# Designed miniproteins, single chains, continued (2): the designs that were tried, part 98

Each design is a single chain, and the fold is of that chain. pLDDT is the mean over its residues in the fold that is shown.

## One batch from the design tools (miniprotein)

Design m7597
Fold by ESMFold2-Fast:
Structure m7597 (fold): chain A 61 residues (1-61)
Amino acid sequence: SLDDEIKRLVALALEAADAGDLATAEAYLQRAIDLARSHGDEKVVASLEALRAALRARAAA
């Protein structure tokens, strides 16, 4: 399902972020955002964009 696919992409993004690979983490999150956006799920898009912003803020600290 789309939900399972988005969850998988988010899990891969978090694994990449924990490994310090922020470029790979952002690529997975962008794929999840694009998938949610193509499905018209604006609430999921907003949640994923907030997660991406949180990872960027953590990297800047």
Scores: mean pLDDT 84

Design m7598
Fold by ESMFold2-Fast:
Structure m7598 (fold): chain A 87 residues (1-87)
Amino acid sequence: KESEEILKLVEEIAELHRKIRAGQATDEEKDRYLELVEKYAKKHFTPELQYLLLVATYERLGDEDRALEILEKYSPEAAKLWKEERQ
C-alpha cells in the first residue's frame, strides 16, 4: 500500500537519473534530481542513510567536492578513508 504521490516521486527521480547516467541532463535537471532525492531521503530514511544517499547523488552528478563536504560534515572518519582511496 504505497501512495500515488510516492510512486510519482520515484518515477521522476528514475527519469532524471537515466538522463544523468546518459550525460544528457541539464544543470536545472541535476538540481531537480538533487531536490527530489533529498525530499525522498528525508521522508523514508534515517539521518545516517540520508547523508550517504546525498553523497552518492553528488558523486553521480560528478561533484566529488560537494560529496566530500557532506561526508566530512556527517562522518569525518569516513571522509578521510574516502579521500585516501581516491588519491
Scores: mean pLDDT 72

Design m7599
Fold by ESMFold2-Fast:
Structure m7599 (fold): chain A 68 residues (1-68)
Amino acid sequence: SEGLRKAALEVLELVRKVDSELAKEVRKIFLEHRDDPEKAKEEVLKLLKKFDSELAKKAEEIFEKYLK
C-alpha cells in the first residue's frame, strides 16, 4: 500500500530522532508485515507504547493520516 509506505517513512523518521536502535526494531516490524498494513500498525504501536506512550500517540496520528 502506498499509504503504508508513506506512514512507515514518517514514523521511522520520528522514532529515529528519539532512538536509532528503536527505529531499527520498528523497521523490522514494517518489513515483517509489509503486506498487512493493519498488523504493521498494531505491532509498531504496541512496541512504542512499551517504550514511550507520547511517541506512540504521535505515531498513531501518522498512521491515521496516511492509512484511513
Scores: mean pLDDT 85

Design m7600
Fold by ESMFold2-Fast:
Structure m7600 (fold): chain A 74 residues (1-74)
Amino acid sequence: DALLAEISALLEAAADGDPEAWRRIAELARELGEEELAEAFERAAEEQTEEAREEAQRRLQEFIRRLAEAALAA
């Protein structure tokens, strides 16, 4: 799955503090229709504040948890 592979690589880069990785994650979130998540990720890339990064990380973890729960329910 090319999309999941790209997201996985971007998550590693974002964990290393790469703002371009956050921008790409935001773009992918928009492509998936997740506008609220995309805005949080764009804030982490553009503002580069601790608060914006913490919010983006929290939302990303919540989304990953949601996806994992859906996979277990299937």
Scores: mean pLDDT 70

Design m7601
Fold by ESMFold2-Fast:
Structure m7601 (fold): chain A 63 residues (1-63)
Amino acid sequence: AVPVEELPGVTPEEVEKFRALGITTAEDLLNATPEQLQKLVEALGSEERFLDILNAARDAAAA
């Protein structure tokens, strides 16, 4: 599994936000509930930033 810390462009602060929601790997992010995803978008403060990270997670999980 690819740790969220290894995703390109993700900051340590963002990693802490992911972990607070129980998301530690790219696969966890891709399998997150709609409620977890909504809370993550709110925590990041940017839907565009969230989509960039989600795309990076999809690419990492596909490799």
Scores: mean pLDDT 79

Design m7602
Fold by ESMFold2-Fast:
Structure m7602 (fold): chain A 71 residues (1-71)
Amino acid sequence: DFEAARAEARAALEEAAKSATPEEAALMRAAAEARTPADMAAVARALLDARAAGMRPEERAAAEALIASFD
């Protein structure tokens, strides 16, 4: 269920933001405030791009698949 998944993602992002850098916290706050799949996907994409250089190929593929599942 997308609504349930979004609620869980928002809670996880709010928790992660407490220990994130100011830049990461700002992106996570934007994600927590997202009310549409498009807004959620946009923030997730920005976070993925910021992390891309440090991610393993399988981690990036999983993140891309999750983002695609929103819309």
Scores: mean pLDDT 65

Design m7603
Fold by ESMFold2-Fast:
Structure m7603 (fold): chain A 98 residues (1-98)
Amino acid sequence: MLELEIQLGVLLIQLAVLAVAAEREGAEELAELARRVADLTTELVERLAREGRLEEAREVLEEATKGVQEASKLFEAGDYEGAKEKLEELAKKLEERL
């Protein structure tokens, strides 16, 4: 549990940083999407953990972390559309599991 909580916390900080950076660059849609991914990941991980599905909660965190890292790299390269598409794919996948 504590390990999952730490991993989720780190991911949420990464998403918050991305959202603030995106807003600063005028990419409001990307910022909103980063916040949406944060909310969806939190809800799904908490639900899976409550159900005792800890391995699935870990898989969700690993996938979300990878998607966010890929989106952040695209954003740093100035590819805001690519970053948005990565977060949209991630949000859709998270929503399908809720």
Scores: mean pLDDT 86

Design m7604
Fold by ESMFold2-Fast:
Structure m7604 (fold): chain A 59 residues (1-59)
Amino acid sequence: SKKKQELLNKARELFKKAREVIPTDREKAIELMKEALKYLAEASDDPRVQEALRRAAEG
């Protein structure tokens, strides 16, 4: 669906930004990665994968 693709695109952009800031701001990189994981969870069709990704995003 368009919504799933949009969520995946948002996750990809956030992971890209996280990689760019890792050398200068690890804390911000972690925040961006957690946000990306939340979008991946929402885009997932598997409830187990959704839960695992949400937990990874939380801590």
Scores: mean pLDDT 81

Design m7605
Fold by ESMFold2-Fast:
Structure m7605 (fold): chain A 63 residues (1-63)
Amino acid sequence: GEEERAKALEFLEKLAEEIKKRYPDAEVKIEEVDENTFKLTVKLGDTTQELTITVEEALLAAK
C-alpha cells in the first residue's frame, strides 16, 4: 500500500545517506521503476552497482 511504499522509500533514502556519509564522492540515485519496485544505483569512481528492490524486499531489509 501507500504506507508500505513510503516506508520503503524512507529506508532507501536513509541507506543512500549512510552510503554518502561513508563515501562522500559516491553518487547515489533512487529510481521508482514501478509502484512496487525501486532501483538503487551507486557510482564510486569507475565502479557502478545497481540493485533492483521491491517494496516488500526493502521493508524486510529494514527489519
Scores: mean pLDDT 79

Design m7606
Fold by ESMFold2-Fast:
Structure m7606 (fold): chain A 81 residues (1-81)
Amino acid sequence: SEADLERARELLERARELLEKGDRIGAAEQAVRAARLAVRAADKSGLLEAIGQLLRAIGHLLEGDGEGAIEAAEAALKAAE
């Protein structure tokens, strides 16, 4: 849904703000939340890509990599659009 995409964009913006402040784990947590919403918004053509990017974002969160988590979440959102 468009509402899920809009919320995902808000969460990505929050993730970027946290990363700029040095909160890499907080940034990764918000990025994973954004990627989850992107998966919910994805249609059939983007669903597998969005799921793959969500799993990558989770992997980056487990490693404390906020930058990688944001990149994966941005890719999930692009797949869902």
Scores: mean pLDDT 88

Design m7607
Fold by ESMFold2-Fast:
Structure m7607 (fold): chain A 62 residues (1-62)
Amino acid sequence: GKETEAAVKAGDLLNEGKAEKAIETAKESGSENVAKGVELGAKAKETGDPALAEEAVVLTVE
């Protein structure tokens, strides 16, 4: 639903280097999973850790 759409938008923002806007988008969805997924996605991009990136995807898909 809306949570999945917010996760996709947040992912695009992370790819553009706009982590703070990605987190705002996740919070607007009201979904804890999307918010946590975006936080992990931002961390994965910062650290380059593929395990964190995989976990972020799982959380945003439910």
Scores: mean pLDDT 71

Design m7608
Fold by ESMFold2-Fast:
Structure m7608 (fold): chain A 98 residues (1-98)
Amino acid sequence: SEEEKRLEIARHLREAIDLLKEAYEQSTDPESKKLLEEAIRHLEEAYRAVLRGDYDTAIEHLKKAKELVEKANVDPELKARILSHIDRAIELVEEMKK
């Protein structure tokens, strides 16, 4: 159960990062590209925090990534998919904290 939750968190973060990279490559807006790069870095830091059991730090990075994505000019459907994966990761990490 706990191991399954960690694997699900990893899957959602990997999918969010892949979609963010897609959004970055599609973007012609330099400001949005910077926001998306920062969001990717925060998701990578969130993943490292999860691996060491630092769930508070992971949640902080996930929420920051969400803010950056919401601010970026991205295709609405792609943005919704990215945010969905981040939100699910937040929910799962919060459940691991109880």
Scores: mean pLDDT 90

Design m7609
Fold by ESMFold2-Fast:
Structure m7609 (fold): chain A 47 residues (1-47)
Amino acid sequence: MKVFKRKVVEEHSGGLRTFLGYEDVTDEQIKKEREERLKKAEEEAKS
């Protein structure tokens, strides 16, 4: 099982970002997030 460190940031109005830390993510979690993002983008395009 491969685990990656991912930087977590909070994006504010005007493009300002606050660093919140790092989180551990797995290959499976990355795949799920990618699929979810694609589905969301597709739904928004159809709306």
Scores: mean pLDDT 74

Design m7610
Fold by ESMFold2-Fast:
Structure m7610 (fold): chain A 70 residues (1-70)
Amino acid sequence: MEIVEWLKELIARGELEVGDFLPTKEQLARGFGVSQATASKAIRELEKEGLVERVEGKGTRVTEKAEELR
């Protein structure tokens, strides 16, 4: 999935660091030209892999497990 691949690449390059917040599902949907449902599925896949976590009231952030991509 394009969004998943792009976010993993940003983490691998150090452009997204542990504790950084991802773009919102609305921003990802607009940027990639996909539905918000598709963007939400991409975020959920990263969450399933443990690479990101949801923070109530703040959004979705990169976890320490994402260091495995470096």
Scores: mean pLDDT 79

Design m7611
Fold by ESMFold2-Fast:
Structure m7611 (fold): chain A 68 residues (1-68)
Amino acid sequence: SDEEIEKLKKEIEELMKKAEEAAKAGDLRTFFQLVVEIGKKINEIKKLDEKLGKELAEKYGRRIEELR
């Protein structure tokens, strides 16, 4: 549902902020754990809306690569 997608998008942004802080702190273990959690939530969106899930995978994949 659209409400479920919006909730997942909010959770992804919250995880992304934590991943940015972990990367800045050099906490690679926490960073990789958060990247896995982000990927799981994007996959849940793909099951609900494959096109949106693909777009978000590209968007967040790019942001994550910039933090490496």
Scores: mean pLDDT 87

Design m7612
Fold by ESMFold2-Fast:
Structure m7612 (fold): chain A 64 residues (1-64)
Amino acid sequence: MDKQVEETARRILELQKRGDWDGVDAILDGLSESPKEVLEKVLEAMKKLGVDQDVIDRVESLLK
């Protein structure tokens, strides 16, 4: 898996654990402009790291 993808997923997890939802939203807004392939890889990394299901569902909605 791409290092950048793993770093993005870890950053989302860190912000979520801190309760920094504004920070999470900013990263997800940036991801909405990313290619579908990048979004799918970030989603897979988030699932492996145990990111909250609500955040995972939001990223999945960007793939529709």
Scores: mean pLDDT 78

Design m7613
Fold by ESMFold2-Fast:
Structure m7613 (fold): chain A 83 residues (1-83)
Amino acid sequence: SEELLRFNEEIVAALKEAVEAIKAKDPEKAEEALERARRALRELEEWARASGDPELIELAEKIRESFEKFEEWLREQIEKLKE
């Protein structure tokens, strides 16, 4: 679906910005990018729930789980930059 692709593109683009900001040693930009990724994920989850489609809901849950693992790593990298 177009909405699923759009949300996925927004999440991936924001995560890419976060990684690039970490490489550039810019913790503020990394945090801003990560917050945008979280917002896009939340919108995806709300959209999936509103659809009532069990397959879309399951996909959103899997995306959430993958995101949370990557977010933990990103948060650790951001905190190390502040030290």
Scores: mean pLDDT 85

Design m7614
Fold by ESMFold2-Fast:
Formats: sequence, C-alpha cells, structure tokens
Structure m7614 (fold): chain A 66 residues (1-66)
Amino acid sequence: SAEARALAVEILRLAGVPEDVARRVVEAAAAGAGVAELAAMLEAAGLPPSAARGVAEAVVLALEAG
C-alpha cells in the first residue's frame, strides 16, 4: 500500500539513508527482494553491516504489514 511504502521510506530516512537510495530500497523490497539483498544495498550506501541488516528487516516488516 502507499501508506506501507511511506512508512518504509520514513524508516530509511530516520536511519540516515539518502532519499534516492531509500526509494530504490523500497522499490526492490516491493518487487520481492529479501533482507540479505536490501542489507547489501544499504551497506553499499555506507551503513555498517549490523545497521543495514536491522533497517532491511524493518523495511520488509513495514511492507508486509501494509
């Protein structure tokens, strides 16, 4: 849903992810990308591995709940 995508974008923004990267991560998650793929995208954007994993899990949960 649009609300679930907005929540996922906000989670990424609060984690310090740039808006263009956040949009790509949400698009990938909506297309079925798993936690490992999303975490790799976030690590490439500069997040530490543990933070990237936690943020990726939160994004997947937000999209699955809405």
Scores: mean pLDDT 85

Design m7615
Fold by ESMFold2-Fast:
Structure m7615 (fold): chain A 114 residues (1-114)
Amino acid sequence: PITLTESGGGTVAEGGSVTLTGKASGGTVTGMGWFRRRPGEPERFVAVISADGSRTAYHPEVQGRATISLDPAAQTAYLNLSGLRVEDTAVYTWFASSDEGLTFGAGVPLTVVA
């Protein structure tokens, strides 16, 4: 079974930046990324990166403000969000894909204040 660890949430001022970190252990992953859930809304895709770092995808809402990167040897991914808006306030959930399917982390809250 794959085990996930997450970090990097908290409270940040509008216009600032944050880096979320996700690490996978206990198995080999094929991709890694983030979903988010804003208050009163369903889960939405944010970004994904392939395990070799060759392919990335972003939701249009964060495109140009988000950068996803990877340390493939450590199976650690980083999501940098810049130009933060109050609307970026959400619980951010790390996921890893593998031959076993998708594994989800517990979620990390991010609050953006005006």
Scores: mean pLDDT 83

Design m7616
Fold by ESMFold2-Fast:
Structure m7616 (fold): chain A 106 residues (1-106)
Amino acid sequence: DERIEELIRRAEELLERIRELRERGATREELRELLEELVRLGLELARRAAELGDRESLLRAIGLVLRAIGLDIELELNPEVDLAEVLEELEALAEELLRLARELAE
């Protein structure tokens, strides 16, 4: 599945960027851009899971998207949010996205 292989590559690139930012420090704008990319990838994965009739993977992908949206809203509304904590949560979400995409590729 070429679409899932592309999703895996994009998720790996996203995770690499997140890990790089953990070393250098991240701005609020950079975190929001990464969360927006995670939402886009999660929605593409959800669509593919739905096409395959994989309800469990669909619900997991939607759950991941909703958590990413929640973090983006918190970044927008809370000027005192711990950016390092958001980056840790974003890394965990990206790792889950990558695991789910790899599982769906099988």
Scores: mean pLDDT 87

Design m7617
Fold by ESMFold2-Fast:
Structure m7617 (fold): chain A 58 residues (1-58)
Amino acid sequence: SLAEEARRALEDAAARGASLEELRALAQKIVTMASQVATPEEVAAVRAVLEEVLARYE
């Protein structure tokens, strides 16, 4: 799913040593791209997953 792909992208970036600021920028880019091609429900799921991942690194 888009949400699981988003989770993997953010987790992979974190594993490579991305800063919290870089992770937030990537999350924003993912949400923006998803909003252009996905349903509102899918975008909401992507946002929820990205917020969950970001909370682990705050």
Scores: mean pLDDT 83

Design m7618
Fold by ESMFold2-Fast:
Structure m7618 (fold): chain A 78 residues (1-78)
Amino acid sequence: MDIDPDFAQFFADAIARARARGLDVDALARAFQIGSQMVRAGRIPRGAFVAAMQLVVDGKIDPRDMLAGLEQAAAEAA
């Protein structure tokens, strides 16, 4: 399990903020799992993924919509 410590901390902070706001934490956690795999595979720039997740925790994107988009992108890459 090779998780960048800074990325892991960002993940933890995002989940905590989502939980505090009453957002779908399970959808956000799954989106992070898929997105982090795509970042490690070089399919998504790390900065772009971090920026997208910031939009989710700021309430500009629904965590479920982000999850659906990442699941579709991952399926197209398979």
Scores: mean pLDDT 76

Design m7619
Fold by ESMFold2-Fast:
Structure m7619 (fold): chain A 57 residues (1-57)
Amino acid sequence: KILELLKKKGKMTAAEIAKELKVSQSTVSRRLKELEEKGIIERTKDGYYVLTEKGKE
């Protein structure tokens, strides 16, 4: 679901993702860390998360 949101929106904060998915920000932050460690997403300096080339596949 997080990857689907990022494909549609381009970039989102953890708080925006939590609001869209109706889950806690802690749950989203943990999942985002896992995806970032896999190189599927990256965090921008402005605190947004975006899909990498690998994440768009």
Scores: mean pLDDT 79

Design m7620
Fold by ESMFold2-Fast:
Structure m7620 (fold): chain A 75 residues (1-75)
Amino acid sequence: SLEVSKATVAVRALLEKRGVYSPELFKEIQERAKKEGKSVLEVLVERGLITPEEAQALRDALKRAGVPDEALKEI
């Protein structure tokens, strides 16, 4: 969906800003999130790739931008 795509682009941008993005890593994180029933941001925090504060700030920004909770739970 468009909303999930927007959220995914924002997560990728955060990882690129931190200098930790790779397509292989991002795919691994997405697959792990799906397997464990977790959001992508939760897995990124657990792996130490982003902080809990960065994850929450991104969620808050996307929610203010009109991304619905159904799309936010995917990330």
Scores: mean pLDDT 83

Design m7621
Fold by ESMFold2-Fast:
Structure m7621 (fold): chain A 68 residues (1-68)
Amino acid sequence: SARAEELLAQAKEAIRAGDEERAVEIIDQMEKEGLLTKMIAEELAGVGLRHGARKAYEKALEGLLREL
């Protein structure tokens, strides 16, 4: 969905900018809206890991484990 794509792009931008607090807020919002699918959670966890964004990585990993 367009909403999921917008939020995913914003979360990835926040992770790359080092704004972990903002990234976690967006991921939490996606989860509350039912938009944190396995595929999106995997992408966010990967981006978080690559950029050393520990809190964003952990938040995305929690979402991923819930979908498994």
Scores: mean pLDDT 83

Design m7622
Fold by ESMFold2-Fast:
Structure m7622 (fold): chain A 67 residues (1-67)
Amino acid sequence: VEELIKEAEKLREEAKKDPKTREYGVNIGRTYIAAAEAIKRDPAGAETYLLVAEHEIRKLEEKRKAA
C-alpha cells in the first residue's frame, strides 16, 4: 500500500525534472492523493483504491512517453 504511493511519488518527481513532463507529474500526484483521500474515508477499501490509482498512473505514464 505505502510502497505504491511511494512509487507514484517517485514517478512524479522524475516527471518534474523535465519541463515537458511536469504536467504529467502533477496529474500523477493528484491521482495518488485522490486515492489517499479515499482510503481515509474508507480504510477497508484501501487495496481497491490503490489498484485503481495504479491503473490511472500507468495510463498517465503511457501518455507521458507518447508526448
Scores: mean pLDDT 68

Design m7623
Fold by ESMFold2-Fast:
Parts: C-alpha cells; sequence; structure tokens
Structure m7623 (fold): chain A 72 residues (1-72)
C-alpha cells in the first residue's frame, strides 16, 4: 500500500541521514531506496494527502542524494 511504501521510504531516509557523514556511499544507497519507495507511494496513492506526503519524501530524498553526491 502507499502507506507501507511511505513508512519504508521514511525509514531509509532516516538511515541515510544517520550515515551521511560516516559512510556517504552507504547513505547514498539508502537515499536512492527512499526515492524509489517514495515514487512507488506516489503511484499507489489514492488520495491527495498520501500523494502530497509521498512527493514531500521524494523531494527530501532527492535533496539528500544531491548533497551526498557533492561530497563524493
Amino acid sequence: SAEEELKKAAEYLSKGLELQHSDPEKALEYFKKARELAEKAIELAETEELRSQAEGLLDMADHAIRAVEAKL
């Protein structure tokens, strides 16, 4: 469901943020997984509220990816 994909996306985003300074390569992997899950949540979203939440997570993951890639 969209809610399950959103929960997983948030978990991967959180894991990536924890590792972004100590292990940026692994953080990047987690941020990319968060982006994929957020994109899937958008596809599965049956309400405007769920779609908006998924788009917010996608934006956060995309920003985090760019920030980490700039350090690599």
Scores: mean pLDDT 87

Design m7624
Fold by ESMFold2-Fast:
Structure m7624 (fold): chain A 75 residues (1-75)
Amino acid sequence: AKKAIELAVKAWEAYLAGNREEAEKLGREAEKLLEEIKDEKEREKAIKEIEKAAAALAAKATKDAEKSAFFAKLA
C-alpha cells in the first residue's frame, strides 16, 4: 500500500513539473500495485491517501506560484 501511494505522489509531482512521460510511467506502476491489494478496504484507504496527497501537492503548487510572483514584484 505505501509503495503504491509513494509512486502515485511521484507521478503527480512529475505531472506538475511537466514531465508527462515520467508521470504516466509512475502512474501505471502505482495502479498495478493498487490492483495487487486484494482487500477492498485497504485499497480504498490507499486511494484516499493518494487523493489527499494530490490535493496537497496542487495546493502547494498554487501557493508557491503566488509566493514566487509576490517576491518577483518586490525585487
Scores: mean pLDDT 71

Design m7625
Fold by ESMFold2-Fast:
Structure m7625 (fold): chain A 84 residues (1-84)
Amino acid sequence: MAKEYTKKGVEYYKNGEYKLAVEYFEKAIDQDPNNAGSLLMLASALRKLGEFDKAYEYMKRAMEIYEKDPKKALEDVNFVAKLL
């Protein structure tokens, strides 16, 4: 399930293992391309790695998902917020 990959990504993120966090958030969005929480966390992890252009593209994608389905976007973001 995409949520399991998101949980793993957040665990690596909290440990400062940003490259592993990116890998697991990418797995989460591969299973659920409209997961705004995982997209925002992926953008954050990429910023920590200095990958600012990639981080911006994923953040922009998360904003587009919010515009189309704000309820799902808020649910996905709240899921990540509870893990942090």
Scores: mean pLDDT 84

Design m7626
Fold by ESMFold2-Fast:
Structure m7626 (fold): chain A 68 residues (1-68)
Amino acid sequence: ATPSWLEVLERGLERLEAMKAAGYDPAVIRELAQALIDLAKRLEEKSTDPVDQERFREIRKRAEELAA
């Protein structure tokens, strides 16, 4: 089965959190987190489902915390 964009972003966020915990370069973590933020914003704006919009918003917030 093809994963949803929500699953793709949630898995990407989990990987990024694991990379940060493993001591990867903070500059690389910030760059990847920014890419997730930008994609989540675009998908939230294109979504018509309020539940999906909130889930994209939560993914964005978690990515913003990783970029800080």
Scores: mean pLDDT 84

Design m7627
Fold by ESMFold2-Fast:
Structure m7627 (fold): chain A 64 residues (1-64)
Amino acid sequence: SMEELIKELDEVAKKLKETDPRGAILLESDAALLRMMKSMGLEPSEEFVEKLKELIEEAKKKLE
């Protein structure tokens, strides 16, 4: 769901702030965009959701 995706982006971004500040900012920006879309009653495209999932996986790899 969009809520779970936003939460995961925020959690991963928080962990990245100390090791990869640039990566953290990018994830925070995506989370902010999703929050804005949600407030407007809009749903992200499937393509955008898949892109965000890929970014989360890449970020998690950096935390290993």
Scores: mean pLDDT 83

Design m7628
Fold by ESMFold2-Fast:
Order: sequence, then C-alpha cells, then structure tokens
Structure m7628 (fold): chain A 55 residues (1-55)
Amino acid sequence: MERVEELIRQAAEALLAGDYERAERLLREAARLGGVSVETVRERVSRLILERRRA
C-alpha cells in the first residue's frame, strides 16, 4: 500500500503543477498496484488536492 499512496501523492502534485499527462500515468499505475479502478484513485487524488488548497 505504501507504493500506491506514493503514486497518489505524486499524481496530486502533477495535477497541481498542470502536468496532466504525467498525472494520468501515475493514476493508472496506482490503480493497477492497488487493485482498484482508475476512477477510485482519481477520487482520492481530487480529495487530496482540495485539502491541500485549503491549507
């Protein structure tokens, strides 16, 4: 699970930086390693971004 969480954090950072292609690759890899859908990973990343923007 640590690797999946690292990929999710990197995907959030890529999205915040506007690097959408890199974010997509990281999201797919996180979904594969975590055994979940890409949609599920996107939801988690979106929540992280909202939390970070509020901080």
Scores: mean pLDDT 78

Design m7629
Fold by ESMFold2-Fast:
Structure m7629 (fold): chain A 60 residues (1-60)
Amino acid sequence: MSEDVARLVAAQIGAVGAELEGDYKTAAEWYREAADISRRLGDVETAEYFEKKAEELEKK
C-alpha cells in the first residue's frame, strides 16, 4: 500500500471523527488534506468531491 493511500484513509477517518464532535473547521481541514492526496494520486474527481465537502463544512 502506498504512503499516499494510507494518508488518504487516515484523513477520511479524521474528517468523520471531527464531524461527529461538531468540529466542522477541523473536519474541513482533513477533507482538504484528502483532496490534496487524491490530486497527487491523479484522482481529480475524488479531489473535487473532498474540496466541495470542505467548503460546505466551512459554511457552518
Scores: mean pLDDT 82

Design m7630
Fold by ESMFold2-Fast:
Structure m7630 (fold): chain A 90 residues (1-90)
Amino acid sequence: AADALDSLGEEAREAAEEALRLAREALKSGNLEAINLAIAAALIAIGGAFEAQLNIKTGRQSKEEADERALREAERALELAREAIEIGKK
């Protein structure tokens, strides 16, 4: 996980790390809907990082293209993690 995150551009890495932090917080809510969204956010953040690392290593994408796609996925994960936090407050 950490190695894959380190392969990201700084913006994508920060967004993914924040998504994982918020997802971990939402898991403590005891709210099943919030927990499900937190799991989805974590899977998107981690999966995006691994796919970016794979695409760079295999030459399927340039580092710039992989970083841009990873940023979009990390931002989506962050959106879901924030939604999980809000649902968990109820």
Scores: mean pLDDT 77

Design m7631
Fold by ESMFold2-Fast:
Structure m7631 (fold): chain A 68 residues (1-68)
Amino acid sequence: DEEIKKLEEELKKDPNNAEAWFKLGVLYAKKGKLEEALKYLTKAYELTTDENLKIAVASEIQYLKKKL
């Protein structure tokens, strides 16, 4: 997936980019790779200083945990 490759390249340049980790997690969740999605979303949650992004990530994590 081109979008995933783009996000992985962004993360190679800046591994602290919480938004990129969040987008990567959402894309993996859409592909049904829930364990990988949770790892990436957890990374986004740990790195983000944006309260709105933190809330969005936390909601997605809770949703996916109920699906596992």
Scores: mean pLDDT 83

Design m7632
Fold by ESMFold2-Fast:
Structure m7632 (fold): chain A 96 residues (1-96)
Amino acid sequence: SLEELKQKAIEIGRELAALLRELGMDSTAQRVNELIERLEKAPEDGLLDLLHGLITIAEQVYEELKAQGHPAAERVKALLDELKKIYEEFLKLKEE
């Protein structure tokens, strides 16, 4: 399930990067892609920090789009909510 959660995070991250490119946010999309590349190569002890990085970017983008009244805000929120769900599932697997 840890490997499945990692793959889900990568998939959602790729969807976020594609949406950011669609919105013309190319530099932010590149930052997301760099985190995805690190996630693909990461050992278990690095996964939470990288996933938190993706969540932080998604939150910042969502707040910016929402403040502008942009219709894509809800699309970003859906991806953000999925990333937060994966993060909580990771925490449950790692807590002793």
Scores: mean pLDDT 85

Design m7634
Fold by ESMFold2-Fast:
Structure m7634 (fold): chain A 98 residues (1-98)
Amino acid sequence: SEEEAVLRIARALREALKLIDEGIKKSTNPEDIENLKKAREKVEEAFRAVLRGDYDKAIELLNEAKRYVEKSNIDPELKARITRLLDEAIRLVEELKK
């Protein structure tokens, strides 16, 4: 159902936000912290777009979040985990759009 899809998106994005916050806390590099903060903002804005039914905007914002994560020099395993969660959210939003 659409409600179950939105809940799955919310769970993926909440986990991504937790891992982004972990990256911020562990980083001592101001540029990495700034990139991760921008990624966090884009994830939060993307979820608001999902709630409005603006799926194209949500996908755009999640791809922007992925770019900010990729620019950061955080732990590669942490980066990969965040990217996979964002990719899952993008896939779920694309399915919800159909």
Scores: mean pLDDT 90

